# Designed miniproteins, single chains: the designs that were tried, part 83

Each design is a single chain, and the fold is of that chain. pLDDT is the mean over its residues in the fold that is shown.

## One batch from the design tools (miniprotein)

Design m3066
Fold by ESMFold2-Fast:
Structure m3066 (fold): chain A 96 residues (1-96)
Amino acid sequence: SSAARAAARLAAGELLREAGEALETAGEAVRVDPSAAAGTRALLEAIAARAAAAGPEAAAVMDEARAIVDARSPAEGAREAGRLLREAGDRLLAEV
């Protein structure tokens, strides 16, 4: 139903926005203390599992975020991936 699709998009949008904020914060922690990098990877995997459960749209954005983390330094990757997730979440929320 249209209501079920709207509810799913709201849930995905909220998840991605919260995940993006958390990952941006984790990236800042790694910038100050490089030993925090393992925690950022663990956070990314936890977010990926939740995104997969939230549906294909959230999963696709998460795959893009993971590619960014793999291509960049731990601090910059986490910050850019976090921004991507937050902006994707904001867009999903704005469409409802």
Scores: mean pLDDT 80

Design m3067
Fold by ESMFold2-Fast:
Structure m3067 (fold): chain A 81 residues (1-81)
Amino acid sequence: AIPVHLRNQILGRPDPDATVAEVRAALRELRPDLSDAEVNEIVAYLEALPQPPEFVRPVLLQSRSVAEFIAQLDKMPPYQP
């Protein structure tokens, strides 16, 4: 599953009951330029993260491609609450 703190950032609200389909819909709303395949790639990447970063939303909004998004998040330090 996508880490709750990253999921909440994508949704723009805290939602413990949000489905993966709602996260995909929120990604499409934030980035209407992304294809369904690109949205699915982002979701799969976030679900597989062993050490999720603190922030996803600024990188998501500023990245020009899924490859740039992944490369930028991979450079971020792990979130330590």
Scores: mean pLDDT 82

Design m3068
Fold by ESMFold2-Fast:
Structure m3068 (fold): chain A 62 residues (1-62)
Amino acid sequence: EPEVLRALADMYLALGDIAEKRGDYETAVELYRKTAELYRQAGDEDGWREAESKAEELRKKL
């Protein structure tokens, strides 16, 4: 089950990166937040913290 959550987190992270490159910062923040939650549920603390950091940095630009 943690492997499935981590795979979903990887997918949302990729979508967030695409949204950020398109300049859709609001969507990117939402996707990075979802990524962080999924990594947290999977027990991936490093992934959770990195995704949270990305969301917070992007929110400062909004």
Scores: mean pLDDT 83

Design m3069
Fold by ESMFold2-Fast:
Structure m3069 (fold): chain A 46 residues (1-46)
Amino acid sequence: SAMEEYLRARRDAVRALLDYDNGKISAEEAREAQRRMLEAADRVAK
């Protein structure tokens, strides 16, 4: 479901922000995870 996709993307985006803060990934990778979460949120809103 769209909600399940959103919750998964949200979890991944939060992890990406933590990984970025700890120097494990690039800012570009963290931004991509945020973008995926926002796209999934749009699918829930429709």
Scores: mean pLDDT 83

Design m3070
Fold by ESMFold2-Fast:
Structure m3070 (fold): chain A 85 residues (1-85)
Amino acid sequence: EEIEKELLKKIEEYEEKRKKKEEELLKEIRELLKKHGVPEEVIDKILEELKEYGALSVEAVRNLLEKYGLPQELIDQAVELVEKY
């Protein structure tokens, strides 16, 4: 019973840390897109769709950025950020 509560707490702490890492990654993607002149309105839509997709993956980020017609060089840089996390 106490072991199950401690395990759940550790899972919650792990999920919170993962969520913080994902939020940091999304912030870095935002800054990258902004640096390359992507309008803030478009950036907001991209980040919202990434959050809805669930787990942040290289494939999900690549596919979404390609959908918005972003340059391959920018897509590659964003994918590199995801791979580092």
Scores: mean pLDDT 77

Design m3071
Fold by ESMFold2-Fast:
Structure m3071 (fold): chain A 69 residues (1-69)
Amino acid sequence: SREEVEELLEELNRLGVLGLLLGDEQAAKIASEYSKKAEELLKQGKYEEALRVAKEGIKEVRERIEKAS
């Protein structure tokens, strides 16, 4: 649903901000790129694809931050 995607995008944006606070601009950039792609899919009504993209972004950014921390 749209609400599920929006909740995941909030988590993705949180992780991007955390990356910036840790001095990792690349983590924030990755989060932003996945967020933009998921938002574009949401605008097209492609909720399942947007959900998948948001989950992929969260996984990549989270793993990057956890490795750096």
Scores: mean pLDDT 84

Design m3072
Fold by ESMFold2-Fast:
Structure m3072 (fold): chain A 61 residues (1-61)
Amino acid sequence: EPSLDEIAEMSRRVVEALRNGDEETLEKLRKEAKEKGYQPLFDTLLRMARRGLEEGAAPPT
């Protein structure tokens, strides 16, 4: 199971990559999550961050 610190770090990296349009970093983060066994959590964080940015609100962490 990922630690809260790992989840927070991943969420922060996802938000920064989305802000910068850095698709390469997003793909790397997805692969890391899949390898560690929590890809569904990553997919949820990505979806939440994407929606938050589209609405102009900071995504929840």
Scores: mean pLDDT 74

Design m3073
Fold by ESMFold2-Fast:
Structure m3073 (fold): chain A 89 residues (1-89)
Amino acid sequence: LSESERAALAVANVLRLVGALVDPNATKEEIRETIKEAVRDALRAVGHEIDENATPEEAVEQAERIAKETGDPTVALVAKHARRALEKL
């Protein structure tokens, strides 16, 4: 993925997270799954994989670590919004 493609994917993942949080019909479980999927997609875009059995909390922690280690703004953006989503649950 190019830098522009990764940026577009990160924005799409943030919008997906915001959409889940503002949906009055979304369950806590559905929001947790959306968080894990958004983080997984962001990490895959930069060549990292999440364990399929990882919790949403573990997935967000991995993304936060990778963002800190690499300085990647796209991973940082998704990790930040995913953390906020978890904290609102």
Scores: mean pLDDT 82

Design m3074
Fold by ESMFold2-Fast:
Structure m3074 (fold): chain A 102 residues (1-102)
Amino acid sequence: SKEDIEAALNLFETIRSLLREVMATKDRDEAIELLETALQLVDDFLKHTKNPEIKKELESIREKLRQALEALRAGDWDRFREIVESLLKEVDKFIEKLKKEL
């Protein structure tokens, strides 16, 4: 429904803002907290979403957020940066797709 698309759009825009903060911070613990916040928002939305396309995209984002956290905790800054940059591009593309459906 239009309401489901609008709710998803708001979620993805929030995730994008969190990911931008992750890229801007020099504090590893702050970056971890921001990524864990993004994961919690994705998990909460997945429990209630009925749209299979939104669900599939959120499952993809969830997996990549987990990979980014794992890289960051391992001290692999290059892999962490690559994953977060890829996530931002994926989120931006899906936001544009959702906007066209409104």
Scores: mean pLDDT 88

Design m3075
Fold by ESMFold2-Fast:
Structure m3075 (fold): chain A 65 residues (1-65)
Amino acid sequence: AMEEEVERVVKRVNGLYDMGVDPRFLARHAVAELRRLGITDPEELREVLKKTKLSDEEIEYALAA
């Protein structure tokens, strides 16, 4: 289901964050993955991404690109 795929993206992002992957690169990657799943609305992207360890600044950086 879409919800399961979104949950997998969140879990993967949190795992990569813990491994020390650059947060700005990771935020951009997460936005691209969610858009590929059909989530394109900025507010919906924010709601999903706030479940990750990414900061508000990192999320807004990715959404502005």
Scores: mean pLDDT 85

Design m3076
Fold by ESMFold2-Fast:
Structure m3076 (fold): chain A 80 residues (1-80)
Amino acid sequence: MSKEELKKKADELFKEGLRAYKNGDYETSARLFKEAAELYEQAGDKNGAAAAYWLLSQVYEDLGKTEEAEKYRKKALELR
């Protein structure tokens, strides 16, 4: 896929992840934010990747997975 196509797909997954998160579907939200972050990185969109990893860390906190939350929070901060 082109970088533009990767970013568009990442944007779509990010929006779906937000919807899942607001609905309390944390497992689906985590998967979607992780997938979006990976696509943003492939597209070279550091800000998009940082936002997705930051929200992924929040989802892991809500799941009680503190070590995973800290890992993705650190990754988000390093990309900003």
Scores: mean pLDDT 86

Design m3077
Fold by ESMFold2-Fast:
Structure m3077 (fold): chain A 57 residues (1-57)
Amino acid sequence: ITVPDDATDEELERAAVRLYLLTGDGEAASRAFHEAMREADGRRRAAILEREAKRLG
């Protein structure tokens, strides 16, 4: 799945649907979606920490 760095939950959902349509594998699509959601959460946490660091500097 090709996902933008600033991907929203809706964009991750659309990417998972595309994967399902291309592969016909609902389990693979579901797994990829959950992995992408975890990665997005990590990016959001990094952005929050960066903003906090800038506020405290």
Scores: mean pLDDT 63

Design m3078
Fold by ESMFold2-Fast:
Parts: structure tokens; sequence; C-alpha cells
Structure m3078 (fold): chain A 81 residues (1-81)
């Protein structure tokens, strides 16, 4: 189930295992496409942690394109501009 992959991804992110967290988010999105915006938000956060500002901006913009009401993505994108 997508929820199982999502919970695994969240735990891995909290442990600082960003690449593994992303892999589980990709699996969750494959099962439940509605999670695609959330996956992009997480990818952006991982990119920021790795110092990749341009990649973070790209993913936050994609998250907003998929979910225009995502206030977290808006706030993070404004902070990086």
Amino acid sequence: KAEEYLEKAKKLFEEGKFDEAMDYYRQAVLIDPSLRAEAHLLRGKIAEKNGKKDIAIYHYERALQLDPNNEEAKKLLEKLK
C-alpha cells in the first residue's frame, strides 16, 4: 500500500537517509499518483540539504504546479528566490 511506503520514507528522512527516503516516495507515487506533489516537496528539501538550490527550486515549483494550495511549497520557494 502507498501509505506503507510513505511512512517508511518519512522515517528514513528523519534519520537523514535522504536517498533511501526518495526511493520509497517514488514507490508510493507509483501506487498513488496523488502523492506526486508531496514527493516533489521532499525532493526539494533533500536538494536543499545537499546544497543544490537550483534543483530545490525546480522541485518546489513542480510541487506547486501539481498542488497550487500547498502553502509549505510556496513558503520554501519564496525563501529560495
Scores: mean pLDDT 79

Design m3080
Fold by ESMFold2-Fast:
Structure m3080 (fold): chain A 69 residues (1-69)
Amino acid sequence: SLETIINSVDPEQAKKDAEELTKKGIEAAKRGDIVTATNYGVAAALIYSAAGLNDLARKVIEEVDKAIE
């Protein structure tokens, strides 16, 4: 089941992986690389969502979007 798959994800590892992708997304946004920034932001959000961390998934999209403005 989906619940079994989600429970197999290590939330602490997911946070580390998503934080690294978020950092890369913000760095890309600061250099004007909107496509790369969006791709990293979406990837980080998907990792957070897979770990059940939906509030963090929403927050990373907002942070990357704000950085590309």
Scores: mean pLDDT 80

Design m3081
Fold by ESMFold2-Fast:
Structure m3081 (fold): chain A 77 residues (1-77)
Amino acid sequence: YEKAGKLYEKLGNYLKAAEAYEKAGKIYEKLGNYDEAVNAYEKAAKLYEKIGNNDKALDAEVKAGLVSLKNAVSKVK
């Protein structure tokens, strides 16, 4: 999914790139790979902002923040 996101960005298809990164974030989150999930959601949020989809950008930023907090808390035990 990350590779697909990169390819869509290079093609100028920012909507599909954002969707690909959002899917990657969800998969990484389910696998417990929180660092990768945060990075994927942040990339999706930036792309959604770039195309003017503020609602989707905010949703992705919120998900990145929540996963980041979960990751930080889990690492201090």
Scores: mean pLDDT 77

Design m3083
Fold by ESMFold2-Fast:
Structure m3083 (fold): chain A 61 residues (1-61)
Amino acid sequence: LKDKIEEYFEKIRQGVKEGKSLEELRKTAAELMKFLDKNNVPLEEIRKTRKEIAELLKPFE
């Protein structure tokens, strides 16, 4: 589970480095959130993941 979450974070980080659009990065983030929901991840982990996504996308705000 944690390995898959880290894979999504790495995909977002790589997308930022490659200059992908905010829309494409948000799409990847949305896929991660759907994955967490499907796998019944605890609310605390979901909250932490949302915070990490917000930090990764902060340069685009």
Scores: mean pLDDT 76

Design m3084
Fold by ESMFold2-Fast:
Formats: sequence, C-alpha cells, structure tokens
Structure m3084 (fold): chain A 74 residues (1-74)
Amino acid sequence: KEKELKLVLEALDKIKDKELAELAKEVVKKMFEQDWKANISELAAKLTKDEKKRLEIEIAVALALMKLAIEKIE
C-alpha cells in the first residue's frame, strides 16, 4: 500500500512543471487516504479554478496510476 503511493509520487516527481507535480501529488495523497476510491476530477477541482490546470492535473494523476498498474503486471 505505502509502496504503491511511493511509486506514484516518484512518477509525478519526473514532471518538469513543479507546480503541476505538487498539485498532482496532493490529489494522489488524498486518493490514498480514501483507499484509492476518490474521484480525481473532484479532487483536482478543489485545488484549482483554472480549467486547463485542472485537466493537466487529471492527466498527470491518470498517467501515474497507469504506470503503477503496468508495474503490477509482469
């Protein structure tokens, strides 16, 4: 469980836009606190009123979660 969070956060650390990376990490941490059942779009909307930035956060989180899913499959 904690290992999954670390892997996702490490993937987000590779994003060159550090503001985007930190906002995406905040969403991921909130999702982890809710046993990964939280809605990404709702969490992103709470962090920014900028629609473009919200979509960028959603994409960043989705890509990091897909990377986690791939690493669980040999």
Scores: mean pLDDT 76

Design m3085
Fold by ESMFold2-Fast:
Structure m3085 (fold): chain A 58 residues (1-58)
Amino acid sequence: SRLEELLRAVGRGDKEAGRELARLGRELGASDRAIIGAGVLAANGRIDAGLARFLAGA
């Protein structure tokens, strides 16, 4: 999915993907805590956990 692709890009250190993930998260009503937590999980290679965190909200 697009969200998974963004999380993988964030995990690789892509700053543009990080900005797009934050914008998409806010549009979907995700909390800043959920967006940040998803990014941290992705940076640690935990893409599936990051996806679950983002979708669940904080």
Scores: mean pLDDT 79

Design m3086
Fold by ESMFold2-Fast:
Structure m3086 (fold): chain A 65 residues (1-65)
Amino acid sequence: MEEAVKRLLEEWRKEVPQMRADIADIDAEIARLEKEPVTPEKRSRLLALQIVRDLLRAWLDLVEE
């Protein structure tokens, strides 16, 4: 069981630079959207981006542990 998880984490470690780039892209998009007028659509997009960013950060922390 743990060996399968470790192998998966080793494969995901190869993706660490891309995961960091994806997080940076999401942060940039959040910053861009925050400059836009406040609308319900903007609020929904910001929430979705924040959730995805937090999930990617959690995965990155797990992989870099």
Scores: mean pLDDT 78

Design m3087
Fold by ESMFold2-Fast:
Structure m3087 (fold): chain A 81 residues (1-81)
Amino acid sequence: KEEELKKLIETVELAAEIAEYLYKQGVSEEDIFKFVKEILKKAGFPEELAEEIAKIIVEGVKEGKIEEAIEKAKEIVKEYL
């Protein structure tokens, strides 16, 4: 469980890093959201949780608060997994 949780948290951090990179390249918020959601789903996140975390990451990138978004996403992952 702890090892799986670590892998899921690492996936969230990676997805956030990719989202920030794509946003700086001018990719749309909608496309970034879809891409992040699919990464999380393929990593084993339930669809509803993947959608919630993807929304948090995209909003954080948009507002320049990606570090705060990552911390919020990690707490959600720990609570539900």
Scores: mean pLDDT 83

Design m3088
Fold by ESMFold2-Fast:
Structure m3088 (fold): chain A 69 residues (1-69)
Amino acid sequence: KTIELLEKALEALKKGDIDEAKRLIEEAIKTDPSLRLSLNAALEALEKGDIEKAITILEGTISSLKLIE
């Protein structure tokens, strides 16, 4: 479920839907609070307009979650 939320957030960012991406990242934090540190960094990057950094953080987080499963 958390991976699905993050993949949808990544899709939203690639389409330029920043508000939807932020909503999905916040839902991911609620679903798995252990990701709060990395996902808050992604939210901060989006607030600063650094979309590329936010994408990199989300891709890294998704990859790490897939390795643990």
Scores: mean pLDDT 82

Design m3089
Fold by ESMFold2-Fast:
Structure m3089 (fold): chain A 66 residues (1-66)
Amino acid sequence: MEELEKMRAQLSPEEREVNELIAEILRLVGKIIDLELKKPELSEEEKKKAEEEIEKLRKKIEELLK
């Protein structure tokens, strides 16, 4: 983790901004995957909440890519 932070400090401002955007997208994608994997184990009400959360995360990714 600290070595990654040091590597980031060596990047240009533009490269750092792109890397931060990529990291945010990967974080959101990871959350979607976690929710999708948990869905089969959830109750009907929890599945509905998970689907709503996945939809919100997908919309955030779309906004970041615009």
Scores: mean pLDDT 75

Design m3090
Fold by ESMFold2-Fast:
Structure m3090 (fold): chain A 90 residues (1-90)
Amino acid sequence: AVTGAVAVALDENGNVIDVRRFEGVTAEEAALAVQKASGGVAAGAAALDANGVAVRAIGLKDGEVVAEIPVKPGVSPWLAAAVAALEALK
């Protein structure tokens, strides 16, 4: 089961401008929320299972999901979210 997501927002140069953890939301909802709150150009979010392990990551640009990245076992959720955000920024 997914228990929440970690999300990051990027400026146009790929700098992280906001990082948030959300409970009870999808990765898509978390990425959209952090982008709107920060005013970032792109956002990424990693969905967390019940043990806090990242199971998938998505990248969002202009309110649309433009990237989905498989998450390898043991990858930090914030790193997975940041990589997805960088892919969305392209």
Scores: mean pLDDT 81

Design m3091
Fold by ESMFold2-Fast:
Structure m3091 (fold): chain A 82 residues (1-82)
Amino acid sequence: SFEEFKELLKKIKEYIEKQDSMSLDELLEFNGKISKLLEKVLGKGYDIDDIIEYVKKFYEEHKDELTPEQLEVVERILKLLN
C-alpha cells in the first residue's frame, strides 16, 4: 500500500541521516528492520529488480503526493540500486 511505501521511505531516510552516528550493532538492527519491511511489501525471496520496480511504480502513481524529502529518498534508492 502507499502507507507501507511511505513507512519504507521513512525508515530509509532515518538510516541515511543517522548511519554515521550508529554503532555497528545499531546499523545491523536497522538493516534488519528495512529488510523486514521489504519482505512485508514485496514478499519473501524479493530481489533488487523487485525493489526497483516497486519504488518506480509508487513514484509514478504518487509523485505529486510525496514531500520533497520523500522524493530525495526515492532518488537515493534508485541511484544505489542502479
Scores: mean pLDDT 75

Design m3092
Fold by ESMFold2-Fast:
Structure m3092 (fold): chain A 55 residues (1-55)
Amino acid sequence: MEAAERAQRAGVGALARGASAEEAAKASIDMANEAGTPEGREAAQRGVASLRAAA
């Protein structure tokens, strides 16, 4: 799966479980880091910024 999509799904899953935006953001970043691609990590960081802005 695309690293960015995996990171986004991890964040969304955390939010669905009642986690805070910051916890969801960390889950997304952790997934992107496991994928090991710079593009995935950068996409995860943008997703984190979006989640924090929405919260």
Scores: mean pLDDT 68

Design m3094
Fold by ESMFold2-Fast:
Structure m3094 (fold): chain A 99 residues (1-99)
Amino acid sequence: SAADEARIQQAKEEAKKILDEILAESKPHATPEQLAQLEKLVEEFKKALDENKLDEANTLAGEIVSMYAQLNPEQPVKVTSLSLRLIGLLTEIELIKRR
């Protein structure tokens, strides 16, 4: 439905905002090599999401949240919160598409 398509687009935009926040928070704690890897994972995730490759997006999300946690050991609550929100948005998109 039009409402389902609108919610998928909203969820995609919310996921992209979470990724931008993950990247911004990780930058001060990352080596140049770690930052380049995280930026590549974020770019690949955005591409997978735009191409509706949800299995690939889920795998990339797992790698992103793992790296985010490693780079932000002083912020476990925020890391957990943003990670769960990202995974939740992907799950919502998948469930809408399966209908």
Scores: mean pLDDT 88

Design m3095
Fold by ESMFold2-Fast:
Structure m3095 (fold): chain A 74 residues (1-74)
Amino acid sequence: MIEEAKEYLRKSKEYAEKGNGELAKEYAEKAAEYAKDNPIVKSLAEMSKLYAEKGNYEMAKKLSEAAIKELERI
């Protein structure tokens, strides 16, 4: 569901801003699962997860933000 994917992306962004890579990663992964019908959003969420895992929280935040904007275009 679009609303759930968007909420998980917002949480992923929030935790990335706080430097909590583990929670940023978990919420980005959940967002990707709920965005299976949108390949662009799924890809952005999966990349946000990858960067959170690597400790690049600025990039993880930007990717989650881009995914939220893509969902808002629909």
Scores: mean pLDDT 83

Design m3096
Fold by ESMFold2-Fast:
Structure m3096 (fold): chain A 62 residues (1-62)
Amino acid sequence: MTILARAVKDYKAKKEDELDLKKGDLVLVDKEVDENYVYARNLKTGEIGLIPKEVLEELEVL
């Protein structure tokens, strides 16, 4: 199940596999990795990586 979500705050990647986000960026969540992280694509930059669920607002299930 793919989810469209929005970053609710800026996030700076802390590891190579993490994604940088700016507040307001739209992302496609491809899968849930664990309790705290999803694997997503930033639609503005095209980059793919891990992002904390806490920085995302779910908008739409695709």
Scores: mean pLDDT 82

Design m3097
Fold by ESMFold2-Fast:
Structure m3097 (fold): chain A 95 residues (1-95)
Amino acid sequence: SLLDQLEEFIKQLLEIAKKILSDEDVKLLEDYFNELLELWKDPSMSPEEVISRMLMKSLQMRQEGRGKVGGLLDIAARALRDLVETGKVPPIPPI
C-alpha cells in the first residue's frame, strides 16, 4: 500500500538521520514524521496539503539554522509527491 511504502521510506530516512544529526534533531524529525503519518491518515487532509505542510516546515527549519533537518523534510515531501503521482517512492538521494 502507499502507507506501507511511506512508512518504510520514513524508517530509512530516520536511520540515515541518526548518522548525521544530533540526538535532539533526530527526535525533532521523528516527531515531525509521526505528525505527517497522522495527517496522512486524516480523511479531511489531501495528500497535496500534507506535502505543502512538509515543504513549509522544511523552509522553517532552514530559516532557523536547522538545514539538515530541513533537507531531510524536503526529501520526504518530494518522495511523497512522487508516491502520490506515480505510486512509487524514489530512491533516497545521497546525503
Scores: mean pLDDT 82

Design m3098
Fold by ESMFold2-Fast:
Structure m3098 (fold): chain A 62 residues (1-62)
Amino acid sequence: SMEEKVEELMKEAYEAIKKGDFRKAAQLLSEAVKLMRELGVPDEEITEKVRKIFKEGLKKYK
């Protein structure tokens, strides 16, 4: 499903951030954001999810 694809993209983005591959993380998050908008997820929720992924990933990177 599209929901499962979003979840996978978010997980891959998290792993990319942990590795310090911020370009890959940005590409993956961009695709996840696009799919979440297509699914009708509110922009506020999308923004919060993306912020949390960066916050959590950066904690593991550092």
Scores: mean pLDDT 84

Design m3099
Fold by ESMFold2-Fast:
Structure m3099 (fold): chain A 93 residues (1-93)
Amino acid sequence: MGELIRRASELSDEEIQKLLEETVKKAREFIKNEKDPEVRKHLEEGLKWAETLPDPLERVAAIEALLESGKDRQKMIASMIAGVLEAVAARLE
């Protein structure tokens, strides 16, 4: 987050617009690949909210935070599944 804000202060309006377009495209692709319908709905609602923000840089920051939150959730779910599998394997030994 701090790095994005710092870089944003040096970006031209054209670079900001391009960054926003690339960030929105990345977010749309991430949402399409989400398998959990409740998580997908949450991400879609979050993206719609972010698109209402008046500052393009605030939109980019909000969308990046939303994507990071989605990735953390996927990582957490994967970690929980791995832990359950390890516990089951230990009991079967």
Scores: mean pLDDT 70

Design m3100
Fold by ESMFold2-Fast:
Structure m3100 (fold): chain A 66 residues (1-66)
Amino acid sequence: MKLKLTLSGSVESQIGVVLRLIGDPNVELKPLSPTVYEVTLSGSKEEQEAIIEELKSDPNVKVEEL
C-alpha cells in the first residue's frame, strides 16, 4: 500500500524516521519535499499494519493513506 508522510519536529527526529524507513527491506521511500515522503509498503498485511501503527505512534509524523 502507499502512504504519505509529513515529518515535523527536530532535524534529528526527522533523520531518525528516514533512516528507520531506508533500513527496512519492505519499505520504498520517495521524497516529495524536504519534509514530505511517499512510502510504498510491501510484505505481509501484518507487517504493513505494524509499520503503519509504529509511524502513527510518533507525534512528529503525520500519516495519510493513499
Scores: mean pLDDT 82

Design m3101
Fold by ESMFold2-Fast:
Structure m3101 (fold): chain A 77 residues (1-77)
Amino acid sequence: MNKKQAVLYLEGAKVALMRGDLDTARRLAELAISLIEDEKTKAKVQELVEEALKAGEAGDVDRAVELLDKAIEIVKE
């Protein structure tokens, strides 16, 4: 599993989201999810990413960043 690369993509998505670039955030998060081989980890990260993007679209950047940080920690496990 390419955990380091998946983490880097999620950190990139977090930065893009903080800049208001939702399209780049979504694309980087999808790239990170594609690198996750464990189906249970993939499902958890996908759920957190979807909630983070939804929060970002609603203008709740702090909530979105918190959810992406949780996704990063799950990938590191």
Scores: mean pLDDT 84

Design m3102
Fold by ESMFold2-Fast:
Structure m3102 (fold): chain A 82 residues (1-82)
Amino acid sequence: DEHLRLAEEAIEAVRRATEEGPELAELAAEGAVGAARNAGLPPEALERIAEALRELGREYPEAREGLERAAEEAERLAEEAR
């Protein structure tokens, strides 16, 4: 599925940014959710992004707050797209 592929690519980009630091993690996560919204990704792809961002926040506690905010936005967009 092309949409799931795009979601996984976005998740990978956020993961790399998170390895560099919490400020880049937050910026990359916000950018990824915004790009997914603009591309019209379906609820399932948005939910996948949200789940991955929450998992990254557990692995990198210093970035957790920013990643969780981005995950909440992705979840909100998924609900609105139903």
Scores: mean pLDDT 85

